# Designs tried in a protein design run: designed miniproteins, single chains. Part 47

Each design is a single chain, and the fold is of that chain. pLDDT is the mean over its residues in the fold that is shown.

## One batch from the design tools (miniprotein)

Design m1612
Fold by ESMFold2-Fast:
Structure m1612 (fold): chain A 99 residues (1-99)
Amino acid sequence: AAEEYVETLERAKRVLEEGEKVLKEAEELAKIDPSMKPFAEELRKKLEELKKQLEQAFRLASDAKTGLDAISEARKLIDEGEKLVKEAKEKIKKAKEEL
């Protein structure tokens, strides 16, 4: 539990940090390309929701038995966040290539 908690927490931090960088790039690109505004707004909303859900999951991960379920939920959220970040990076790359 403790080792899984630390590894999962570090993965969550990385996903949120990468998400913030990608969101900043999307918002900067949306200033130049108005077609990117809906994407940047949706990405912001999804990242804010992910952060709230991860904060809740880690708050619940203090008890050894309850913590395993909370860590499992956090891992699912991290996997979703990693997919979101990957898809966002690809969309930003494609949009930049079209500028």
Scores: mean pLDDT 81

Design m1613
Fold by ESMFold2-Fast:
Structure m1613 (fold): chain A 65 residues (1-65)
Amino acid sequence: SAAARAAREAAQRAAFDAAVAEARRELEELGLLDELPRFEEAVAGARARMDELLARGEDPPPLLP
């Protein structure tokens, strides 16, 4: 159903956001603050690709690029 698909897409986006938050915290804990801008660019690209795949009804890659 459309509701089941929407729930699956929401779960995939939530998992992506959780993984991004965890990776960002790890960079901060390691003192790699200079890497944050590149990390955010990669996240933006990965999010755009995930949204594109979900819009096509395809499963995105498990997590980040």
Scores: mean pLDDT 78

Design m1614
Fold by ESMFold2-Fast:
Structure m1614 (fold): chain A 85 residues (1-85)
Amino acid sequence: LAAAEAVADEGIALGDEAAAVGRANGNRGGALAGGIAAGLAGIARGVAKVTGDAAAGAALAAKAVERAKKALEAALKGEDAFEYA
């Protein structure tokens, strides 16, 4: 559970950063993609807690982290990150 929560927290932080960068740059697609990635990480954290299945929660959190990283990279480049949502 703790490992799944740590990965989910990383995904939330990266998604929030991507959303903030997108908003600062006027990139609505990047802001939305970052917000979605943060939301998915939050859901993964909740799944691990509700089901007690740390492995399932960790797998979902890892996917959210990857999406958040792609959203942040696209937002930093000024690209439309909507396809990463």
Scores: mean pLDDT 68

Design m1615
Fold by ESMFold2-Fast:
Structure m1615 (fold): chain A 86 residues (1-86)
Amino acid sequence: MEKLTPEEVRKLAAEALEEAEKISDTLTENQKIQAELVKLAAEKGGEGVKEALEKLFEKRKELQPPNEEEIKHAKEKMEELISTLE
C-alpha cells in the first residue's frame, strides 16, 4: 500500500481486465462476475487483487482455445501487477 496508491491499483487492475477480455470475444456470466470482483478488490486498495486475477486467468485458460500469445500478454500484465503490489 505504501508503494502504490489505490488509484494506481485500480488502473493496473483495469488494464489486466482489459487484456484478459481481449483473449476472448465471448465472455460467460461467470467470467464477467470474476472481472467485477477483481475491480472491487483493486478499489479496496489491492488486497486480493492478485488472487482474483489468477482465478480470472484460470477461467480464461479453460475457456480459451488457441490464443497462446494473448494469454502470454495477460500473464505479463498480471505479473507486473503482482510485482507492484509486493
Scores: mean pLDDT 58

Design m1616
Fold by ESMFold2-Fast:
Structure m1616 (fold): chain A 80 residues (1-80)
Amino acid sequence: MLSPEQQFNVLLTLLTGNIIDYSTDSSLSTEERRQKIIESLEKTIARFDELIKTEKLSPEVLKKVQQEIDLLREYKKQLS
């Protein structure tokens, strides 16, 4: 099983890949691209909130996850 820190890193990697894929997909309209990126951000934020709630994180990992949630929320706000 993946550790909480490994789960966090996997989720970040998947989010980054999704953003790159949507940003470079010429078949998507500007609005479709925006919506897909927002959806990916929302899903990742929800998964990070779940990770904090359900897993025993070290103080270092907890701060890192919370900082990333704040950054993703700000990015989502800029896209909305």
Scores: mean pLDDT 85

Design m1617
Fold by ESMFold2-Fast:
Structure m1617 (fold): chain A 81 residues (1-81)
Amino acid sequence: SAKEKEEAILQFVMLSLASEAWLMADRLRETNPELAQQAEQLAQELNKLFQDLKAGKVSIDQARERIDALQDRLDALVKQA
């Protein structure tokens, strides 16, 4: 269905963002441990959103809004690194 395709796209986006956040945390662990911790927390929040969307605990529209907010947070961390 169209809803299943949309959910799959959002899941892919969340996994991609979590991967970027995790790689940032790994790279910054020794040079900027505070930013590394923030990136790690962001990856954990993305993983929780992924699980909540899979479990039907959040709507597709809610997932989009949260992805936008988490993307903005990742962009802010990148600018600080």
Scores: mean pLDDT 88

Design m1618
Fold by ESMFold2-Fast:
Structure m1618 (fold): chain A 82 residues (1-82)
Amino acid sequence: SDNDQYELAKEALIKAGVSEEDAERIVGGVRVYRGTDGRALGLHPDFRVSEELKERSVEELRKAGVDESYVLLFEEVLDKIV
């Protein structure tokens, strides 16, 4: 289910070095982004991650077995907040 993919993604983000609070924010942002067909990000305008944290996050999502369609959604959202 979508909820199973997002829970798996949250754990992968934490393993990549994202705080639990920020992992919840990122997952929430991706949910809004998907739900609005890319029209809204669902994250505070000042919320940022480093390029290195983005790269590690994408790697950990793939290692965790998150479906590639969801990995691409997370990568697209993270690209907007680097």
Scores: mean pLDDT 87

Design m1619
Fold by ESMFold2-Fast:
Structure m1619 (fold): chain A 92 residues (1-92)
Amino acid sequence: MNYNRGINYINRSINYINRSNSSTNINTRGNYIINSRIYNGRSHVYVRIMYRNGNISSSNILFNRIRVISGRINNSISNFESVSGISFSSFI
């Protein structure tokens, strides 16, 4: 269930790094933290997702790191959604 939200936040992170071409942290109120980076020398995008539901308890923290290649960003994200769909559901 939560995998669609993860993908939505990844897309937001990609928009921010496309502007700055740098590391970006997107912090929403208690739901998700996204840490994204662009490796300018190799046209690679590195996205880190942390889900936090207003709690500091580890049971409400989900860490995921996604490395995407600029030409295959959407494909890598879609694959992550498909593969980790069950994983995200188990963390809700």
Scores: mean pLDDT 38

Design m1620
Fold by ESMFold2-Fast:
Structure m1620 (fold): chain A 71 residues (1-71)
Amino acid sequence: MKEHVFHAVAGITLAGADFTLSNPNASVDELRGELAALQDLRDRALEMGDDRTAERLNAKIQEMQAAIAAA
């Protein structure tokens, strides 16, 4: 059981995604990189049965996909 480590990694990744989304000069490649990291963590959260963390990651995935589509 690695819940504390997983939550720390998810928190750092969510903060990085928020930083990238708040940067008006962020490239599409940077957005795609953050999207890939969020998707991997969401899939891991689902494997662990951590629905709350999966929901948080899925919300960021949707924000990131919208930003990429708007670019």
Scores: mean pLDDT 80

Design m1621
Fold by ESMFold2-Fast:
Structure m1621 (fold): chain A 87 residues (1-87)
Amino acid sequence: DVEAQSKAVAEENAAYEKRGLNLATIDYLMNEQGLSEEEAEELDLLARRLSEKYGLPMEEAMRLVAIGRKEGLSEEELEERARELAK
């Protein structure tokens, strides 16, 4: 049922937004970067924090946290790179 599917997606998106998450960001991390839903949620929250703290676009913050996870960067190393990108 296409209508039920659309409503479910809208409700899921609203639930993620209420938790400070973004469904498009979660989808990117899971499908493009191959992360689990739990890892995607963790990285979405981290990217949003870096975006808000350093004024980075969400797309740049998201790429940074995805690369950091792949390279095994610490949260402190991610914050250093975020400062460099915030120009």
Scores: mean pLDDT 71

Design m1622
Fold by ESMFold2-Fast:
Structure m1622 (fold): chain A 75 residues (1-75)
Amino acid sequence: VEDPVATARRIVDAAMAAHGLAPDERSVEMTVAVVAGELASVESLDEAVIERIAAIVEAGLGAKESLRDVVRAVL
């Protein structure tokens, strides 16, 4: 991924918009940082990586539903 931080921000923003999530600013920034780190550490975006990123975003934003489709749509 060429810009992991920008990509992570797009994923988090898309998830909040799609699922009506309103987490605090610290939770958003921490989730972006963790997702960006994961994106920077992987050589290819396979389904297992997409599932891990979705799980990180779900936990970080307090989502009650899977965000896998949102993550896949951004990546």
Scores: mean pLDDT 80

Design m1623
Fold by ESMFold2-Fast:
Structure m1623 (fold): chain A 69 residues (1-69)
Amino acid sequence: MDDEAAEQAAREQMVEETAREAERLGGDGENTRRAVRGLLDGTLSPEEARKIPGVPREIVERVDRGLRP
């Protein structure tokens, strides 16, 4: 997507979907939202995101893989 508004909406959708999945896996939804936003914004590395309590590693790895070409 080249439209910034559409890309931002897609990012927020991914944040919410990953948070719900994290809660289903027994993790913390709010910490997962923070971690995924940081990964998408480039302010967090996958290694740093995995260190956040309650964030499932599979979610971090999936988001990181989606950001690579």
Scores: mean pLDDT 77

Design m1624
Fold by ESMFold2-Fast:
Structure m1624 (fold): chain A 68 residues (1-68)
Amino acid sequence: MAPVVLSAEARDILVESLAEAQAAHPDASPEELLRRTKELFKERAKARGMPEEEIQAGLDFLDASLAA
C-alpha cells in the first residue's frame, strides 16, 4: 500500500488549513470540512511552491484522516 508521509511544511499548511476551515464553517459536516480543508491546503501549498507529489500526499492524508 502507498504510504502517506508529509514534510513539516506540509503538516503546518495542513494544520493551518484545517483550523481556518473549522473556524469559518464550525457547523460543517465532516464531508464539507474535508472539502474546504482540501481547497485551502491546495491553494496555500501551491502559493508556497510545494511540489505536486507533496500536495497529493497532503490530500491523501486528509482523505484518510477525516474519513476515519
Scores: mean pLDDT 75

Design m1625
Fold by ESMFold2-Fast:
Structure m1625 (fold): chain A 89 residues (1-89)
Amino acid sequence: GPTLTEAIRNYLLGLQYFKEGKYEEAIELLEKAIAIFEQFRDTLSDAEKKLLADAYLNLGEAYEKLGETAKAQEYRDKAQAILDEINAP
């Protein structure tokens, strides 16, 4: 089955494609990374939860670049919820 190593690999490749302006390819890789992170959500470390939040933020930004503003906002909200959990007192 999928592994956290595969999730991190897909996340990093997604960031590379995003930096290159290849937003559709970035979305595909970030969605694959997120799907794997969500499968392991209950066992993620805080560092891994931050990677999941960063993946959601970058996915939202990639959708924004393609004019998909509603999807962009949905994913930014998901990222913020995770960051709020990490930063809880």
Scores: mean pLDDT 89

Design m1626
Fold by ESMFold2-Fast:
Structure m1626 (fold): chain A 74 residues (1-74)
Amino acid sequence: SKEQELLEILNSDLSVEEKVERIGELLGLSDEEKEAVLAFLSQWPHEEGRKAAIAAALAAIGRYDDAQLLLSLL
């Protein structure tokens, strides 16, 4: 399922950039939206809340339903 694929990506050892690319493909994000997510994440503390940070970045670019979906998987 989409939810299981998202959870697997979030729990993987992939870089933040690779996680954003794969999540973005699953959620149908444009290249501009993926770049906006990465720009938001550049401001996030590296050692705390990285999974929640991706959800927060999605909310910041207006993808509220996708952000809520990611948070429900944590």
Scores: mean pLDDT 79

Design m1627
Fold by ESMFold2-Fast:
Structure m1627 (fold): chain A 65 residues (1-65)
Amino acid sequence: MLEKLREIYERLVKIPGVGPRKAGQVVKLVEEGKSLEEIRKYMIEVLGLSEEQAEKAVEIVEEEL
């Protein structure tokens, strides 16, 4: 895993309710070059994250990139 992807993963896991599995799925989307909007939509619609969790995760991804 690239260093930036590792940092994103570690920070995402710390969000309450995200956990390692969901954090790993988000990191995979980032590695695939998905847009922040696509990642946010996936987190809410597919991973079942709340709006609050998804917003925190998008901020982490944006900050680390």
Scores: mean pLDDT 82

Design m1628
Fold by ESMFold2-Fast:
Structure m1628 (fold): chain A 59 residues (1-59)
Amino acid sequence: MTAHCNELVQTILSSKLGSPDFDKARTHLLLRQFDQCSDNSEDYQCQIVKQLKPCQDDI
């Protein structure tokens, strides 16, 4: 599970942001900061959180 989540995180971050500064620590902060993202959110950060939410415990 953890290995799959790590691969998913790297794929999403690389394809959407393409930034070397966007690492696991940043992803963890995004998950915590946007934990209350609504289902109707179209924001890129909330979309990333929704895709990564199942992996939140492994990040």
Scores: mean pLDDT 55

Design m1629
Fold by ESMFold2-Fast:
Structure m1629 (fold): chain A 60 residues (1-60)
Amino acid sequence: EEAREEARKKLTELEQKVFDLLDENPMKSLDEIAEELGVSRDEVLEAVGNFVRKYAEVAK
């Protein structure tokens, strides 16, 4: 699995994994999350923004 589809899928999985890690340990730094997931800090920040917006939209 190489291609844009895998990249999109991993981005969605990344969003969920970042959320789960922060939910378990909110004191964990974004840099530590990026290292554990093997991604850049910018990707973690983008994932946080994306799932926060989506969560706020559906959380009711």
Scores: mean pLDDT 68

Design m1630
Fold by ESMFold2-Fast:
Structure m1630 (fold): chain A 106 residues (1-106)
Amino acid sequence: MEEELEKRALEGLIEMLEEVIEAARAGRLSAEEAERRGRELGRELGLDPAEQERMGATGRLLVRLAETEGPETIERLLEAMKNGEEAYLAFVEELAERRREELAAA
């Protein structure tokens, strides 16, 4: 049961990332739409209302990330997720390192 929910949640998150990339490249980026889509996916997965709201919040955060860092950052996150957990962890560590480098240069 848990493995099936995790798989569906991952598939839903990948779909959200793809939608945000497409919207950013088309100039149609919307935090409200991404939030609504996140809640919709949470409901489809049978999550409770609190988890549905968290998925909505994730949608808004992805839009903000695309606005501040560009769609390439979301594309790299999507690629890392598709390539598995090790690739995802390596990507998160790369982002943390880049942030530390930027702070050291300021």
Scores: mean pLDDT 71

Design m1631
Fold by ESMFold2-Fast:
Structure m1631 (fold): chain A 70 residues (1-70)
Amino acid sequence: AGEALAREAADRAAADPAALPAEVRELVRAGLSIEQVKAALGEAARRAGFSGDQVVEALAALEDALEERR
């Protein structure tokens, strides 16, 4: 179930990389683990051709979202 949510968010982020941090926050809100979100975004980046900088920013947003929840 979580993988489907991660795939949808990754698809939207692939269309608009500027939205990637917001999509990452939504996956965290949906209850996905940090490992699931990282794995899904990594695969989406490989398929869609995200730059390394875009992936790094998305992972930073993930860490911030998880810290804010705790």
Scores: mean pLDDT 70

Design m1632
Fold by ESMFold2-Fast:
Structure m1632 (fold): chain A 62 residues (1-62)
Amino acid sequence: SELEEALKEAKEEVKKAAEEYGASKDFIDAALVALENAYEAGGTPEVLREAAKLAKEEASKY
């Protein structure tokens, strides 16, 4: 489904950004769990994309 594809894309984007910024395993695990929770709660693809965006911002070195 479109929602399943959005979750897959969001997880890959968060993993890639976290690895690029050197984020901890605990951060990566927490971010992925948050994306899965949003998916299971019946979130839209837009909600998953926004959650991924926020996780990527937190993974940054700023």
Scores: mean pLDDT 76

Design m1633
Fold by ESMFold2-Fast:
Structure m1633 (fold): chain A 84 residues (1-84)
Amino acid sequence: MLSEAEQLLIDGTIAAADSDESGVITRKEFRGLLNGLLGRELSDEEVEELLKEADKDGDGVLTREELRELLTKLLAELRAQKAA
């Protein structure tokens, strides 16, 4: 499971990506957020796959809650795969 510090990092990153404070994140903001959070550059194809996972409504935008769940899942997966 993610630590509280990691959850705060996710929340802060989502707030920074949602520059309009509209409660939704665009594809461009989402890509920038993922690149920053994961520490690597994602291809357009990788971003599309992750958008598909998070965007339950298929409307091309993410709510803060949908994005938070996706980022939490991604970081938890990376933590679960940590080396001994």
Scores: mean pLDDT 70

Design m1634
Fold by ESMFold2-Fast:
Structure m1634 (fold): chain A 89 residues (1-89)
Amino acid sequence: MSPIERLRALKERIAAARTEEELLAEMDRAIALLRELYEETGDPRLAEAAATLESIRAQLEAGELTPEQAKRQAESILFVTIAHLEAAA
């Protein structure tokens, strides 16, 4: 599976998450994948996307964001990151 397909699958899993526990788990997978791709490519936008998702995750755990707010923000970051990678290919 391509990196773009893996990110798209994670975005769909985040969208489908029904509990905060499921959402946090899928966000952790997305952060790990973005960091893996950054180590392989050196693309600073991947590191920025990972850091932004980590911030959203921390705000969700702190109760500063609702699960639905965190989900929408995480989906948006992944959408922009996927679009960037598609344009760079």
Scores: mean pLDDT 86

Design m1635
Fold by ESMFold2-Fast:
Structure m1635 (fold): chain A 67 residues (1-67)
Amino acid sequence: SKIRELGIEASQAAKDGDSEKFSESLKELSSLLSGDKKKTYILSGLGVAEDAGNKEGAEAARKLYEE
């Protein structure tokens, strides 16, 4: 599943400190989803970035959530 693949990519990028790859993967993932499911995936990505101490990634996820 493309959604599963993008979720794994985003989580790995967040942990690796790759904020650019994290943001790209999360944006692509969010474009494939709508409504509450989209919000849930964005918040999940935010949580992974925060847990990893990836400040830039966390900020990117917050901006995406507010759109």
Scores: mean pLDDT 83

Design m1636
Fold by ESMFold2-Fast:
Structure m1636 (fold): chain A 64 residues (1-64)
Amino acid sequence: KKEEEEAFKRAEDTVKKAIEDGNLSEYAKKVVEEARKQGPRVATAAANGIAKTVLKYKEEKEKK
């Protein structure tokens, strides 16, 4: 769905920025909370976006 796709993409962008700022955990929590206001599906999409982006970042950091 459009809202879910936007939430996922916004979560990815926010996580990238949060990593640069060093506040990943705080930003992740805030993004999910904001998405919850739009509905459970949007919140799930945002959480998935965060998890996927964090996992990719971790894989890149530890890909040996």
Scores: mean pLDDT 71

Design m1637
Fold by ESMFold2-Fast:
Structure m1637 (fold): chain A 73 residues (1-73)
Amino acid sequence: MMSEAMQEAKEIAEESLRESGGDAEKAAELAKRKLEEKGFTDVKAEVKGDVLIVTARDPKTGAPIKAEVPLPK
């Protein structure tokens, strides 16, 4: 089950991909910045194969979260 924080991270990653015109590296940088602005800690955004992977800690619970967004072809 996706927590509210995981859902927010996924939405931010998808928005960053749209804003970057499908440039995965630029999307990763934007997603990291946006998540840090929202209070997430230990934020990492990485492109692995056809997936943008975002990991962070939930500011509300301190729990690790992970969101995966498929890259556009």
Scores: mean pLDDT 79

Design m1638
Fold by ESMFold2-Fast:
Structure m1638 (fold): chain A 113 residues (1-113)
Amino acid sequence: DLLERAHELLRKLGKILGKEDLAEKMIELLEKALKSKPKERRLIFGEMLDLGFREGAVALAQAAVLLSEAVRNNDEDLIKRLEEIIEKHKENEDELVSELLKLGLEMQKKLSS
């Protein structure tokens, strides 16, 4: 259920950003991360962020990392928050990217505590 929602959100975000192929690669890496132990999972998250940087879509990569952690932790609230951000800002790519990057920074602070 949450995994299917994560896939749908990444595909929707990829379509909005014009990065549909990158979104499919992020889905592949997300599924690999879910089957991985903590050390391997961190390396996969690094690969996601590196790909996002190279393709000019860091927000998509950060969303993929957050969705992976949300699915792993059964965190429905985080998935709902990502759904709300994407739906609210789908007509304004700059605002969408800004809000996704802010969420990524907020969650990274929380996870580092």
Scores: mean pLDDT 85

Design m1639
Fold by ESMFold2-Fast:
Parts: sequence; C-alpha cells; structure tokens
Structure m1639 (fold): chain A 55 residues (1-55)
Amino acid sequence: SSMEREALRLMLELAALGTPEAAALIARFVQAGKAGDEAARREVVAEMRRYLAAQ
C-alpha cells in the first residue's frame, strides 16, 4: 500500500539519521504494527514526517 511504502522510506531516512528520537519513532512504529493498531501506525507515520520536515 502507499502508506506502507511511505513508512518504509521514512524508516530508512530515520535510520540514516541515527538520532535517539529517530530510533524511538522506528520502535513506536514496530510496536504499533505488532499490536495490530493501525490508528497508532498512521499517527507514528505522521510524526515521522513532521520530524524529518524539521517542524
């Protein structure tokens, strides 16, 4: 899906940054996925986008 492809790209960019904040966002996305919580996954993707956009 488009969201899954976007999330993968965002995770790669966050991993490349190597910051603790980026690692926490990746961990939260994985946790939400394991919990089957699609609403939480969408929320984390939005936070990833904001973090990378320096908002």
Scores: mean pLDDT 83

Design m1640
Fold by ESMFold2-Fast:
Structure m1640 (fold): chain A 92 residues (1-92)
Amino acid sequence: MEATERARERLEAELARLRERGELTPEAKAELMLKAAGEMLEAEGVDEEIKKRLLELYERALRDAVETGKVTDELQEELAPEGEEIEEKLAK
């Protein structure tokens, strides 16, 4: 739990830093989100097969969003239910 919170804090700090500098682009946000997702999944001890599938899904979705100009926040909302499902499974 602490390690996952630390990864989330790092993501928020980096996003805030880029926003302050006016450098928060969809590409930069997507890259930070993918990195944070990988760190969070590793910290939670998610099975390697599930981790690979989720990271592949995130990477493909983020790549599509960057190419099509979609807002990264929309993808985060779309993918959030999968993260919540894993958290519930780990809580049992």
Scores: mean pLDDT 65

Design m1641
Fold by ESMFold2-Fast:
Structure m1641 (fold): chain A 100 residues (1-100)
Amino acid sequence: SDKEKIIQILQKVAEELEKIKKELEEGKISMEEAKERVNELLDKAIEELKSLGLDEAAEAMEAEKEHLMERLNEAKSAEEMITVIEEFIERLKHAIDLLK
């Protein structure tokens, strides 16, 4: 179903964001590299949603990406960026639960 496809994409995004967050926490990547990886991850998710004909879900993800990238660009420390990523992961988990 379309809902199951959306859930799978959102779960994958949340899992990859957890990995980016962990690498940032461990000092394995810079704040700039973390922003680039988050941007690329969400772009790939948006492209996948569009390829599946899930245009409304893709548009919603584009809006969420815009707000997330603004918050990440305003972060002045790795700790602030980690908090922004954590909050976004929790938003994705909540969205997944509402779709189930």
Scores: mean pLDDT 90

Design m1642
Fold by ESMFold2-Fast:
Structure m1642 (fold): chain A 91 residues (1-91)
Amino acid sequence: LAVEAGRLAMEGLRALAAGDEERAERLAREAERLAEQAPEAVERLEKKTIELLEKNKAAIEAALKAGDVEGALAIVEEAVEEAARELEEEE
């Protein structure tokens, strides 16, 4: 479930980068539905993702300052993917 939530979050971020707000909102709703089924797993994914985003804050800010929204979103997407992978490895 955490891996599925991470996948939906990544797809949502890609949709936002493409300017498809409707698709991003739909994927966010699907992710919320999965969160209701495994709230503890989703909370762990969210916490780990926030930790990785804080670690990469300078890179995200630099990309946004340069107007590279896609680059900033790619960093966020990688953080979500890494968080999901770590949760699967750490059990």
Scores: mean pLDDT 70

Design m1643
Fold by ESMFold2-Fast:
Structure m1643 (fold): chain A 62 residues (1-62)
Amino acid sequence: GVLFSSMEAVEKAKEELKNARFSEPVYDKEKKTYGLAVHATDEEIEKLKKLEGVVEVNVVPA
């Protein structure tokens, strides 16, 4: 799972990671973040961690 600070950050991540698959965003009112499941390679996940507006990246086993 990945937490984004804004929908603009989500859209930018989708543009940067063309081969990754993103779920529908779920807004967390307490954290003020958008949570998504992202299916991506390890290299794409490392790129994702460096993008502006990415708050948290939690890797789960497949």
Scores: mean pLDDT 78

Design m1644
Fold by ESMFold2-Fast:
Structure m1644 (fold): chain A 64 residues (1-64)
Amino acid sequence: MEELQIAVAYAIARNNPESVKDWPEEEKDNPLFKLAAEKAVERGGDRPSPEVVRESMREALEEL
């Protein structure tokens, strides 16, 4: 659940950094979440659905 929120936030941040400006840099720079966010944005646009985020996170875990 928390991972879904993080991936969504990173997906939004790629086009709207204001959404995550208060987050610690170490969380923003997590390579797993960055990869998941890239996949989620590619599939669902700037605000992907929870289903897209889950799938993107799964794929990111498989690649790492």
Scores: mean pLDDT 60

Design m1645
Fold by ESMFold2-Fast:
Structure m1645 (fold): chain A 77 residues (1-77)
Amino acid sequence: LSADIQRDADLSLATMQISVLKLAYSRTEDPKVKELYKKGLALSEQLREAIARNDEATAAKLQAEIKEVLKESEKLK
């Protein structure tokens, strides 16, 4: 249901993803995995901005793209 609660939840998740990806990126030695984390980080930052602007359609799209990038990084491990 669309509400302020949904936006706050999405912002919290985006902030969490950014923190996790920054940590993973800094600790990763594999160049290919590092490149995927770099993509995930950029998308997560865009997601945070989209949520802050109340662009729910763009936020949903970016969330799906982030999930796909993270799945690719796991497959390469």
Scores: mean pLDDT 77

Design m1646
Fold by ESMFold2-Fast:
Structure m1646 (fold): chain A 69 residues (1-69)
Amino acid sequence: MSESQKKLHEELIEINRKELEELKPYLSKERYEELKKKLEKAESPEGTIEDAIELDIEIGLIRIELGLS
């Protein structure tokens, strides 16, 4: 991973973590745990920038669906 990609990956993980915690009261336990596992995968040493981007898109869609934008 390039230095720029690594920085973007780290920033996306931080954003995703914050947004997921903000969504926690609006999600079922099952859905929250599913998203939490995706976050853990993305932040693992095997995690890719694509994993972080996919999670960011999914969280964004959930926010729109809930009217939180």
Scores: mean pLDDT 80

Design m1647
Fold by ESMFold2-Fast:
Structure m1647 (fold): chain A 73 residues (1-73)
Amino acid sequence: DPVLEEAEKRLKAGEDPKKVAEQLRPYLNIPISYNEDTTLLQVPTTTRSFFLHDPEVREKLDKANEILKKYGK
């Protein structure tokens, strides 16, 4: 996936994970925020059931979070 490959490259180059997370916002096209304490993208509790009901949305979010957690030091 070109978007996730670009995100991984930027994180490996030492770019701010918060800035990389903003690049992933249009890719996911759901309400998300980056949490610096957990190094994860999160969906607001009030909308979580609606957006995470779709398996494709969950899969994309999981892949984005794996990259952010692995390379976002």
Scores: mean pLDDT 69

